# Designed miniproteins, single chains, continued (4), part 74

Each design is a single chain, and the fold is of that chain. pLDDT is the mean over its residues in the fold that is shown.

## One batch from the design tools (miniprotein)

Design m14731
Fold by ESMFold2-Fast:
Structure m14731 (fold): chain A 70 residues (1-70)
Amino acid sequence: MEEAARAVAEALVRAVREGLVEKVREMIEQMKAEAPELSPLLERLLEAAEAGDVEEAAELILEIARRYLA
């Protein structure tokens, strides 16, 4: 679980870094379906990605990952 969460976080960071907003949105929608309790953080991540705020998006991705690493 924790290792899978890290892999997803890495994929999200890469997608945001490369400006692939559509890919980020798709991954977020899938994660919301599997973990609806993360919806508020995932919505903030999508907003950051759409705004091109790579730093904010990366911080949110790490925060989401940390919830499963604790």
Scores: mean pLDDT 73

Design m14732
Fold by ESMFold2-Fast:
Parts: structure tokens; C-alpha cells; sequence
Structure m14732 (fold): chain A 80 residues (1-80)
């Protein structure tokens, strides 16, 4: 479970470095979901979600990027 999430995160980072933002976003969103199932406030979940948001910005989708940031902020506030 944790290893699966980490593998998806690492693959997403590879695609992001290659400029394949669409594939990177999909992998980061899957990784964030798995990390969230383990610990919804984990640093790994926040990093994966933040990289997905950056991917959306690279594609020019400011609305989707903002939605990801808003969701992270909501999760953090719910656990404070």
C-alpha cells in the first residue's frame, strides 16, 4: 500500500521531469489518494497533491490547480 503509493509518486515525478504533465498529474493524483488512505495529513499526500496542482498550472488549467490547493487547505483545516 505505502510502497504502491511511493512507486506511483516516483513515476509521476519522472513524467513531470520529462514534460509529460498530463500523465504526471494522473500518477500524482493516484499517489495522493493512496497516501490519504494511510494518513490524510501526511507530507507525502500534500507533496503529491501539490505536484498535481503544478502539473495543472503547466497545462494552463489554473482552475484545476486552485481546486487542488483548496482541497489540501480544507483537509489541513479539518485536522487542526
Amino acid sequence: KEKEAQKLFDEGRKYFEEGNYEEAIKLFEKAAKLFSEIDPTSTEMMEAANLAAKGYLKLGDKKKAQEVVDEITRIIKEHL
Scores: mean pLDDT 79

Design m14733
Fold by ESMFold2-Fast:
Parts: sequence; C-alpha cells; structure tokens
Structure m14733 (fold): chain A 55 residues (1-55)
Amino acid sequence: SGYDLALEIAKKENPELVEKVEELLKQGKSAREIAEELGISERQARSLINVLKNA
C-alpha cells in the first residue's frame, strides 16, 4: 500500500525517529506529546502516526 512505501521512506530518512514515535504511540502518547518529546512538529508526528497505524 502507499502507507507501506511511506513507512519505508520514513525509516530510511530517520530510522531512530520512526522507532521512537512507535514506542511512544505504544505507550498511549498523543501526537502533541510525541511532538514535544521528540522536538518535531505536531503535523510531522501526526503524519508518522498515520503511516504507522495504516502500514
């Protein structure tokens, strides 16, 4: 799916970021909390969460 490709691209660009988003998502963190913890935009956090949930 398009989400599988998007996830592969994200992992290639910043694998540690993807891993941390997945870890925090498993802990029940919101997009805002993930963004604040990792120093990224809330929009970027939402995008990665959406890709991870649908891949």
Scores: mean pLDDT 82

Design m14734
Fold by ESMFold2-Fast:
Structure m14734 (fold): chain A 92 residues (1-92)
Amino acid sequence: PQLPDPASQKLGQTRSKVLDALENGDYREALRILYEAFKNAKTKEEREALADFADFLAQGLVDNPELSERFRALAEAIRNEDFERAREIAEA
């Protein structure tokens, strides 16, 4: 495994928190964690990594199309740097 840089470590912490929320069935908390990570992302690369992770989660939620669509919409909002849309999705 490659040595993690600070940005990779931050992403890893975000992923762990989101996965813990999903394991507890707390989809609102998972979306909130992603939205907060998006607000705190300082580079386009960090935002793209968060968007890719949200897309990955959406693909895993094939048995719940409404939640899958919400995570996909959040990924798109993150890529477009649409903070208002991302907030709306996280607080819905």
Scores: mean pLDDT 81

Design m14735
Fold by ESMFold2-Fast:
Structure m14735 (fold): chain A 92 residues (1-92)
Amino acid sequence: MSKEIVEEVVEKYREIAESENPKEELKKFIEEMLEKGWISEEAAETLLADLEKMTDEQVRIAARLLLLIHEGQPVDEADVAALEAHAEALEA
């Protein structure tokens, strides 16, 4: 992917992580990516189907984790471990 697209994705993930309704915000972003031609209709459908299986809490955790990793923010080791453990619990 181009560097410019990655930068815009990071900014949108920050908005999603800070939102009261992260699942709804991510849905809007997926629709926006489809409109801009960044993803195909099939990719958007798959992402929206996966999103339907997630809770707002799961979307927020995922968005925050991606944002923190990308920006290299200092995160407490216990907080990172808790987020990873929570993500693993979703696979159980």
Scores: mean pLDDT 69

Design m14736
Fold by ESMFold2-Fast:
Structure m14736 (fold): chain A 68 residues (1-68)
Amino acid sequence: MSPAIQAEAEVGVLEIAGAVYKRNGDLEGALEYYRKALELAKANPEVPKSVVEGIEKKIKELEEELKK
């Protein structure tokens, strides 16, 4: 498996974990996993920009929710 494929798979797993936490109302847990996914996605330039942007949007929405 190439490093790009490996990173993309790991990002996907972290995104699923974040979605599960968000579904359960654990916004802090969701934020933790989405932030991990974003760090991994940004560390690998072969990960599509659309994936990075999607994660950034989810993080921003959760951070705004936690501020209120």
Scores: mean pLDDT 79

Design m14737
Fold by ESMFold2-Fast:
Structure m14737 (fold): chain A 64 residues (1-64)
Amino acid sequence: MEKEINEAMVLIMVGVANILASKGKLEEAIETLRKALEYAKEAGASEETIEYVEKRLKEIEKKK
């Protein structure tokens, strides 16, 4: 239950970052993904979830 809530929160934050990036708000998207990564590590999210957030962060940073 607790892990499921943590995973859901991380995915919601990634979704928000994707919307920001689609609107050209790359700086806000990067900040949101950094917060999602910190939350994921602190909350003990799965390695797959952490890797997913890190990959998305790098993809958006390359577009800046």
Scores: mean pLDDT 79

Design m14738
Fold by ESMFold2-Fast:
Structure m14738 (fold): chain A 98 residues (1-98)
Amino acid sequence: MDDELIQLIQESLELEQKAEALRAQSDPARLAEVRELEKQAQLAIAKGDFDKVEEIVARLRAIRAEAEARGDEGTALLVESVLLSLKVQAAIRGYTLE
């Protein structure tokens, strides 16, 4: 699992770097919403509230689908980065996030 977690961390960082390069083309309201949801999910993981984490993940996936439909590649890549980061954090707590 350590090698798999390292790979997910690397993929998350690469996606965040690509998203940053596309920031000027991204919807600033959606970028702000993604970062707020990331903070809420991190707090929920720290509390062991995985029902709330799954709810936040569902919203993040919806934002990604909306961004892809609009051609907002930067927002879509940022969501993928956040989802991988949350998957790593949940796994450290013993929870498998899809």
Scores: mean pLDDT 84

Design m14739
Fold by ESMFold2-Fast:
Structure m14739 (fold): chain A 81 residues (1-81)
Amino acid sequence: LSEESRGAARVAAAGILAAAANLGDESAVDAAKELALELIKEGRLEDAKRVVEILRKAAKVADPEVAKKLEEAVKELEKKL
């Protein structure tokens, strides 16, 4: 995979993880956060921003417990961007 393809695949994975979190899998929030942190470490800041936006949108429709966890993950990631 090219660097561009690797970034796109991780953004797609974040979308799947956000959907899982909305179905009640709180561990998916941690997985999506780690994925975004990897993108930041690789200098793929635009892909990381896309992951943050996916998590922010997921928080709007999630149960309150999951929404709070998604919002905390977004805050941590935004601080590094």
Scores: mean pLDDT 78

Design m14740
Fold by ESMFold2-Fast:
Structure m14740 (fold): chain A 57 residues (1-57)
Amino acid sequence: MKEEAEKLKELGEKKDKEGDYDTAIELYNSSAELAKDVDPELAKESKKKAKEVEKKK
């Protein structure tokens, strides 16, 4: 499910660019949840991106 987590992160980046911060945060957190057992580095990056978007609100 690493590929699914990567796709969710990409969707989060797209929503962040569109200014849809709430959806971007949800997508990044979902990416981190899917990645936690298969790619800890991706999970960490996705959580970091969610926090960065939260600061933009």
Scores: mean pLDDT 81

Design m14741
Fold by ESMFold2-Fast:
Structure m14741 (fold): chain A 70 residues (1-70)
Amino acid sequence: SEFLERLAAGDRTFDLERGVAAILEGLGADPAKAPEVVERLAKAVGSTDPRRAVGDPRALIGAVREILEE
């Protein structure tokens, strides 16, 4: 996934909301929920940029999945 590769490379120009939407779609969830999931990620990690706290692609997918299971 291009999103996961950009996240792993530390690309801050990449749109996190679009990347989360792609993860949601891949998990069979509603990609329209991406803004809500991004907000929940930021709140859970105590940062306005959740990419700083979930520095690897697997950790980000895990965090998105955990939010969906709430």
Scores: mean pLDDT 64

Design m14742
Fold by ESMFold2-Fast:
Structure m14742 (fold): chain A 68 residues (1-68)
Amino acid sequence: VDKEELEEEVELSMLRMAAAVAKLAKDYEKAAEYYEKAAEFAESKGYKEEAEIFRKLAEEARKKAEEQ
């Protein structure tokens, strides 16, 4: 495996985890921010399906933040 690809997977995993932790803490604004960053990163690397999933999660988190 290319080290660059491995580092990219680690970055996505860290962003995904940070978003999940923020969501559990009910910090939906931060959760949306992390999911948006993950989506942009995934899209820049050609992971279209994963990027779409992250964008949906970011939108859901933003809606929850607006409800607070």
Scores: mean pLDDT 77

Design m14743
Fold by ESMFold2-Fast:
Structure m14743 (fold): chain A 65 residues (1-65)
Amino acid sequence: SAMNDEISRLSKEGLEAIKNGDYEKAREKIKELERLKEQAEAQGDSGAVTAATLAIKEIEEALKK
């Protein structure tokens, strides 16, 4: 789905930002993922909610060093 593709793209971009030392960009990607998670929840798309939740957690864990 378009939402799952967007979640995957944002996850990849967030992790790449961390590798490049761009922590502000990584935090922006988390905010975009949180927005998509809220949209998925409003639509009842449990698969997209789970995907966004896992993507946010992965970026947050990577930000811890």
Scores: mean pLDDT 87

Design m14744
Fold by ESMFold2-Fast:
Structure m14744 (fold): chain A 65 residues (1-65)
Amino acid sequence: MSEKDKEMAEKAIEAAKKGDAKKAAEYAGKISGVGPTQSELLRKAVENGDVENAIRALESLKETH
C-alpha cells in the first residue's frame, strides 16, 4: 500500500470513529483499489452505527498491498 493510500485509510478510520459516514466513505474512495461499491458499503456501515466493523475493514486495507 502506498503512503498516500495509508494516509487516506487513516483519515477514513478517524472519520468513522467520529461517526462521519460521508467523510469516511470519501477518504476510503481515494484508496487505490477501493471502488464505489466498497465506499458505499462503508458509508452505510458507519450510518448504521457499525463503526467497529467499518474501522476493521479500513485497518485491513492498511495491512494489504
Scores: mean pLDDT 77

Design m14745
Fold by ESMFold2-Fast:
Structure m14745 (fold): chain A 95 residues (1-95)
Amino acid sequence: MKEVTPSPEEAEEFERLKRELKELAEEADEAIKNKDAKKLEEVIKRLDELLERLTALEARLPADSTPAVDVGVLKVHASVVLVVSKKELEKLKKE
């Protein structure tokens, strides 16, 4: 059984994507509090782009490796933020 270490570039990309998700989650919360539908739509678009980048990173990692699992967990978290943001946007558009 080989321990797989991600490349320094892949590790840095993962940390940047993790940070970007945290920032987008905070921006989504602020847009919801401010009832800013336009800002929330922008955050949703950026979350979709983040999920595509996470999927591309996961595809470059060996299947069943710890780094691939970590990217998978981050994708689940990003998907939850995206779903919540879309539901809140629908509520804002109904008022």
Scores: mean pLDDT 80

Design m14746
Fold by ESMFold2-Fast:
Structure m14746 (fold): chain A 59 residues (1-59)
Amino acid sequence: DEKIKQVEELVAELIEKIENKELTDEEIKELIEKILKLANRDSEEELEEALKSLKERLE
């Protein structure tokens, strides 16, 4: 539960930072990798949805 909340918060923060162009492409990759590692421990489904949202936002 706590990990899911952290993942969702990190994804939301990523989206906002990307919109403001505060993050470099490299930093975005690093954060996505971090989120993936967190989610590999719990609730893969929630992570897939969050990542899908992020990818749609980036595209």
Scores: mean pLDDT 67

Design m14747
Fold by ESMFold2-Fast:
Structure m14747 (fold): chain A 69 residues (1-69)
Amino acid sequence: SELEELAKKYLEYLDLAGEYLNKGEREKAAEYFKKALELADKIGELLGRKRNESADKAVEKMLEMILKE
């Protein structure tokens, strides 16, 4: 299903973001993390659910950590 494909791609992008972060490729890690967030939004839309505010704040905090110089 579309939902399963999006969920799988979401996890793949998170794994790639972590891999690039471990390699010191912070900008590339941030790009994959942003792609994962876009997929999370699509998944939420398909489920007819609103994103949790706490989850949004945690995600934003993680992105800021990835992008720090």
Scores: mean pLDDT 73

Design m14748
Fold by ESMFold2-Fast:
Structure m14748 (fold): chain A 77 residues (1-77)
Amino acid sequence: MKEAEEYARKAEEAFAAGDYKKAAEYTLKMAEALLKAGVPKSDVAKMLLAFARGLEKAGALEEAERLRERARELAAE
């Protein structure tokens, strides 16, 4: 899962810098890398919801909703 680990690191760095748009972008790329690596859709959806909660607490409501939208798509499959 080298690609997922790289995106996870970039997402954490962006979040720490207050760049919530980039944090959400890298979190979504991490989610796609995890799906490609065979991680179950239900586990990826739970991860996206956890990150969305973090973004919401930081006041990044639009970015949080973007992650929730992807989580709903995965849960519907």
Scores: mean pLDDT 85

Design m14749
Fold by ESMFold2-Fast:
Structure m14749 (fold): chain A 55 residues (1-55)
Amino acid sequence: LSEEMQREVDEAMLLIVRAVSELAGDSKEEIAERVLEAGEKLGVPELARRIVEEL
């Protein structure tokens, strides 16, 4: 994938996460913890951090 495509996917993912966050309510902290763990394991810790900031 091109860097431009990856950027668009990342932005779309953040928007989806914000919508899910609003629905999850009390589960935000649990979701954030799992996202950070997954990001480190998948080699995308910066993206995981941005997702958590949007929660």
Scores: mean pLDDT 70

Design m14750
Fold by ESMFold2-Fast:
Structure m14750 (fold): chain A 115 residues (1-115)
Amino acid sequence: SAALEADFAALLARHEAALLAEFDRRAAEIIAEGEARGWSKEELLARLLGAAHLLLQAAAPALRADIEALGRRHGASAEEVRARFAAAMQRLARALVDRAHERLGLPVPAYTTFF
């Protein structure tokens, strides 16, 4: 339904904003440490992507619970809830990867809706 899509989009925007804010804080610390230690951009990117992975994994239970609650409110099937969670995780992973590249002045990788 249009109401479910609007609520889902709003929920994702809130989780994305919170994740990016926490990632930006951790990224600043990692970059400052790496600059002090003379790390390459490749080493910094690896460290930022590692931090992004850990942050996304830590956020996954709360995101799942929120999407399940949204699904119950709108009468969505368990299959639709699982599909929305998978889509949300892909969107958040992409946002974190894009932000890691932007933070280092690296070109953002090209993605398609099928990957």
Scores: mean pLDDT 89

Design m14751
Fold by ESMFold2-Fast:
Structure m14751 (fold): chain A 61 residues (1-61)
Amino acid sequence: SEKEKEELEIELFRELAKKYKDKPASPEERKKDYEELLAKVPSPTIEELLEAVNKILEKEK
């Protein structure tokens, strides 16, 4: 279902946010991480990925 897919995507983005919280990643490193996520997770748009990660990072700042 779409909701289960969204929950899985959020969990993956949360793990990336934890990684970046420990050590801030450069824009190039973030781009590579997003590309790896896209390869593993079906059909998220890059825009949706960026928005979700940014939201998590802002909250955990």
Scores: mean pLDDT 65

Design m14752
Fold by ESMFold2-Fast:
Structure m14752 (fold): chain A 78 residues (1-78)
Amino acid sequence: SEIEEYLEKGKEYMKKGEEAYKAGDYETAVKYFQEAIKYAKKALELAEKEYGKDHPLVKEAKSLLDTAQMLLKAAQAK
């Protein structure tokens, strides 16, 4: 589904952001975490619209969004 595709893309960008962060490339990490947030928000909006707030896909999208936002703040603080 489009929701699952957005979640997969968000997770892919999260992994790339974490790899950049570990390499000390905080500027690149910020860009990847911003992309992860973008896809997590798209997944969340579609999942809430289609299934409502208690669906597993909504919970997964919220978790991805929260983690990406936390890592973005950590990367920006460097």
Scores: mean pLDDT 89

Design m14753
Fold by ESMFold2-Fast:
Structure m14753 (fold): chain A 66 residues (1-66)
Amino acid sequence: MTYRVTLNGSVETMIGTVLRLIGLPDVEVTREGENTFRVTHTGSPETEEAIVAALKADPNVTVERI
């Protein structure tokens, strides 16, 4: 599945979030704007749901399914 992720907050917070996403297995991250990224997951549905839930739990992150 593919998601649009918008990162808010400080530069340090945004870098931390991007590094966590890039480090995940079966995840492709593409920069679409200054604070906007396309995240594609090709692994299991259970792993995908866990990743999306973790992103949605961060108040500095906006996640939209596309």
Scores: mean pLDDT 73

Design m14754
Fold by ESMFold2-Fast:
Structure m14754 (fold): chain A 78 residues (1-78)
Amino acid sequence: SALAALEAEIAALEAELKARLAGLDPERDGREMQELVAEAQRRAIELLRATLPDPELQAELDAAEARLDAILAEREAA
């Protein structure tokens, strides 16, 4: 199915990101790590938008991403 294929592509992106992050030092390379995560997240969203062209589903994905950003911001502030 299209969803299964998309999930496999996203899983491959996550594996690649994890491999790159494993080579970095969180104390020294925190900014670079954040940039890599943000880039991977943007690529994942692009794949989802290309595969799922329905505006309603895209809006739901945008809402989920905004929720994750809010949780991360709250964690940093705590």
Scores: mean pLDDT 73

Design m14755
Fold by ESMFold2-Fast:
Structure m14755 (fold): chain A 70 residues (1-70)
Amino acid sequence: SAAAEAAARAMAAAGVDVTPEGARAVAALGAAHAAGFLRSAAAHAGLPPVPADLSAEEAEAALARAGELA
């Protein structure tokens, strides 16, 4: 997906020497970690439970978190 590709490129830009295939895998792992963090943060803030399938807005936020590693 375009979101996964953006995250992969951001991770690669952080100085990680990865192949194109590897960059996609790293981005997927980064996005998953960011999603987990967002769920924990939402629960701590007293927000409604976050479903397993994130909304487009939450996915975009997760990409921004992954990009912070760059």
Scores: mean pLDDT 49

Design m14756
Fold by ESMFold2-Fast:
Structure m14756 (fold): chain A 62 residues (1-62)
Amino acid sequence: GKEVLEKAKEFVEYLVSNKEYDLAIEKLDGVIKVAESKGDKELVEELKKLKAEVEEKKKEAE
């Protein structure tokens, strides 16, 4: 749970710093699917929130 979220935040920060927004979203979608398959609803909610933040940053980057 917590380790997966921390690792997700780390790779998102790295990819966003390189303006790789689509890749960050794609990798988050993969992690979300794994979390959903394990029934970790709290982790799924947190990962979806992180994905929404990346999507907003992509819009700001134009």
Scores: mean pLDDT 82

Design m14757
Fold by ESMFold2-Fast:
Structure m14757 (fold): chain A 95 residues (1-95)
Amino acid sequence: SMDQAVELIEQGEKYRDKGDFDKAIELYEKAIELASDNPSLQARSRLNLGQAYYKQGKFSEAIEYFETAIKLAEEAQDEELVNESRKNLYKVKKS
């Protein structure tokens, strides 16, 4: 199911790029369920959810997802994902 979680994240990113944020959110939420024990995929999915909510103008939800993504990325020791999540958090707080 880890391979399926990665595929769902990739599909969600394609829907996000097309501006279909509702479909992207559904796919990221499903990826979270399939990758429940993988901190890096959990963090990536939260980051992607935050970006989708930000694009919908749902800034409070975006902030919560970016903060959760930072915490999970720190647990995964994924410095790149921590930095990307912090950058997105800063961006939404300046909006």
Scores: mean pLDDT 87

Design m14758
Fold by ESMFold2-Fast:
Structure m14758 (fold): chain A 68 residues (1-68)
Amino acid sequence: NAALEEAKQHIIKGAKALHDGNYEEAVKHFEKALELFPDSKGAHYLLGLAYRGLGETEKADELFAKAN
């Protein structure tokens, strides 16, 4: 499935950006993964981590709730 492979590549690139402290780049990649698979708990969790890195605590908490 081309969409699944595209989403996986965005998760990989986003996770690398998150590890490197590039939170805005991480947000962009995780949002693209969620555009492809809106119900992905993993992508919601990772996007929450990226927003926490940006200091967007309230948005991060909302995303963590969607991850569970």
Scores: mean pLDDT 89

Design m14759
Fold by ESMFold2-Fast:
Structure m14759 (fold): chain A 70 residues (1-70)
Amino acid sequence: SEEEIEELIEELEPKVRKILEKAMPEASQEEIDEMVESEVERIREKAKEYGVEETKKEMEKILKEAEEKI
């Protein structure tokens, strides 16, 4: 449902932002905001196509691995 997609985005957006800020410390806040918005839109489209549960599993794995490397 749309509510489930919005809940997923609310959970993942802060994690995406934190990873991008750590990976690109020289990036401006505007650049980070644009990248976060792009990632949020990708998550939304993926959740619509593959479902919320599958998208959550994939994104949690990607974000966890990315955070561990930075």
Scores: mean pLDDT 82

Design m14760
Fold by ESMFold2-Fast:
Structure m14760 (fold): chain A 73 residues (1-73)
Amino acid sequence: SLVDQVLALLRESEPAERVRLHRAAESVAAGEPLTPDEEEAVREVARRLGVSPEATKRALVAAVERLRAENGA
């Protein structure tokens, strides 16, 4: 699934990239506009996975929620 692909990408990402993607997910989940840096991070993932930025944003929120659940938060 797209969520599993995004989750794998997050786990393999460099710390700085992971932080940007987590912030983007938080902004999307809160209904807040993304910063230019967050939008660029989402576009880069969308390009790598061959999907739309909108689909990437939704999958990113789901992937980050799964990571939080797995960490017992």
Scores: mean pLDDT 82

Design m14761
Fold by ESMFold2-Fast:
Structure m14761 (fold): chain A 63 residues (1-63)
Amino acid sequence: MQPVLARAVKDQPKLLPTMLELKKGELVEVLEEVNENFWLARSLVTGETGYVGKSFLEILEEL
């Protein structure tokens, strides 16, 4: 998948070490579609990479 800019539409807690912790309004770069429910993304705030639920992100821009 081509990297995409997205914004968190709600908070995502870090429930697993592989999950990305997000606060509503934070920007992420979506790197890869993992499955039907999750993207692999990088936080533009912390630089950390982790899994994000698709319902937690709003796609803004294709990179």
Scores: mean pLDDT 79

Design m14762
Fold by ESMFold2-Fast:
Structure m14762 (fold): chain A 87 residues (1-87)
Amino acid sequence: MNEKRIELIEEALEIVVKLFKGEMKEEEAIKKLEELAKEAEKLGDEETAETFRRLAEGIKNKDVTLIVAELLRLIGRQFDLELELEK
């Protein structure tokens, strides 16, 4: 379970990195993040799903503060999940 959750978070982080490098368009990034949110929700991870939706909303509204806040939340969540897998 945690491995799939980490995979979704890594995909979301890659999407944002590609967007900021100009390798992905805003419309594509928003669509992919919304799809990842649905996948996280199916796994019962409502918190990660909400973070993905907020990240998509930040991109849509060009709210840099919101984007940064949600990215930091995802990074922290990835570290927590990875730490649990090392046990």
Scores: mean pLDDT 80

Design m14763
Fold by ESMFold2-Fast:
Structure m14763 (fold): chain A 81 residues (1-81)
Amino acid sequence: SEKLLEAEILLALARIQLWLAKQEYKKGNYEEAVELAERAARLAEEAARLAEEVDPELAEEARRVAEEARKLAEEARKKLE
């Protein structure tokens, strides 16, 4: 289905943004890590929404990516305190 393909693309983009966020976090660029991780979370949440009724397993994977991204954003924000 077209919705499934869109969800897969959004999840792939979310994973790329999360990987970039992790790279920036490792470099100590916490402000950039927050921005990238928040983008990853939004993309993964949209992927989960699109996948919910057509592929529940993909929706669950997307929710896991969103949770990981939000956790990284919180950890990066804590470093800025």
Scores: mean pLDDT 91

Design m14765
Fold by ESMFold2-Fast:
Structure m14765 (fold): chain A 80 residues (1-80)
Amino acid sequence: SPLEKAREIARKAAEEMQKLLDEIKKNPDISVEDASNRAGEIRDKTLAEMEKHPEVQAYRGQLLAFLDRMEAELIAAAEK
């Protein structure tokens, strides 16, 4: 279903963001700028995946809000 596909895309993005969060927590040399840039790359990859699946466009706003929340957590973790 479109909802199940949207959830799959969100889960994959969450897994990538969680890996980055764990790396930020392990490496104090990762700056806010580096964290933001890398989160942006995950966001761009996720948006590109959404564009391949027209059926998930109804969930685009919810998926973007989800990505925004995860990115905020990554940036907060990179701040000392």
Scores: mean pLDDT 84

Design m14767
Fold by ESMFold2-Fast:
Structure m14767 (fold): chain A 69 residues (1-69)
Amino acid sequence: GDGKEAARAADGAGAAGAAGDGVTSERQALKMKENGGDEKAARAAAEAGRAGDGVTSARYALQAAMSGL
């Protein structure tokens, strides 16, 4: 995947998580994984989003973006 697309997806996941939207955060975290971001961090973000913890999901999504940059 394109690293810029992975970074955009992670930023979107972080913003959604900060707003308390765990579902959107989870979807963006999965796009991070598909675009070649940190698979482990992306998986953790998706799991946190599924559990309804948007803040933790956002944190892991941002970590995945930093690893993919």
Scores: mean pLDDT 61

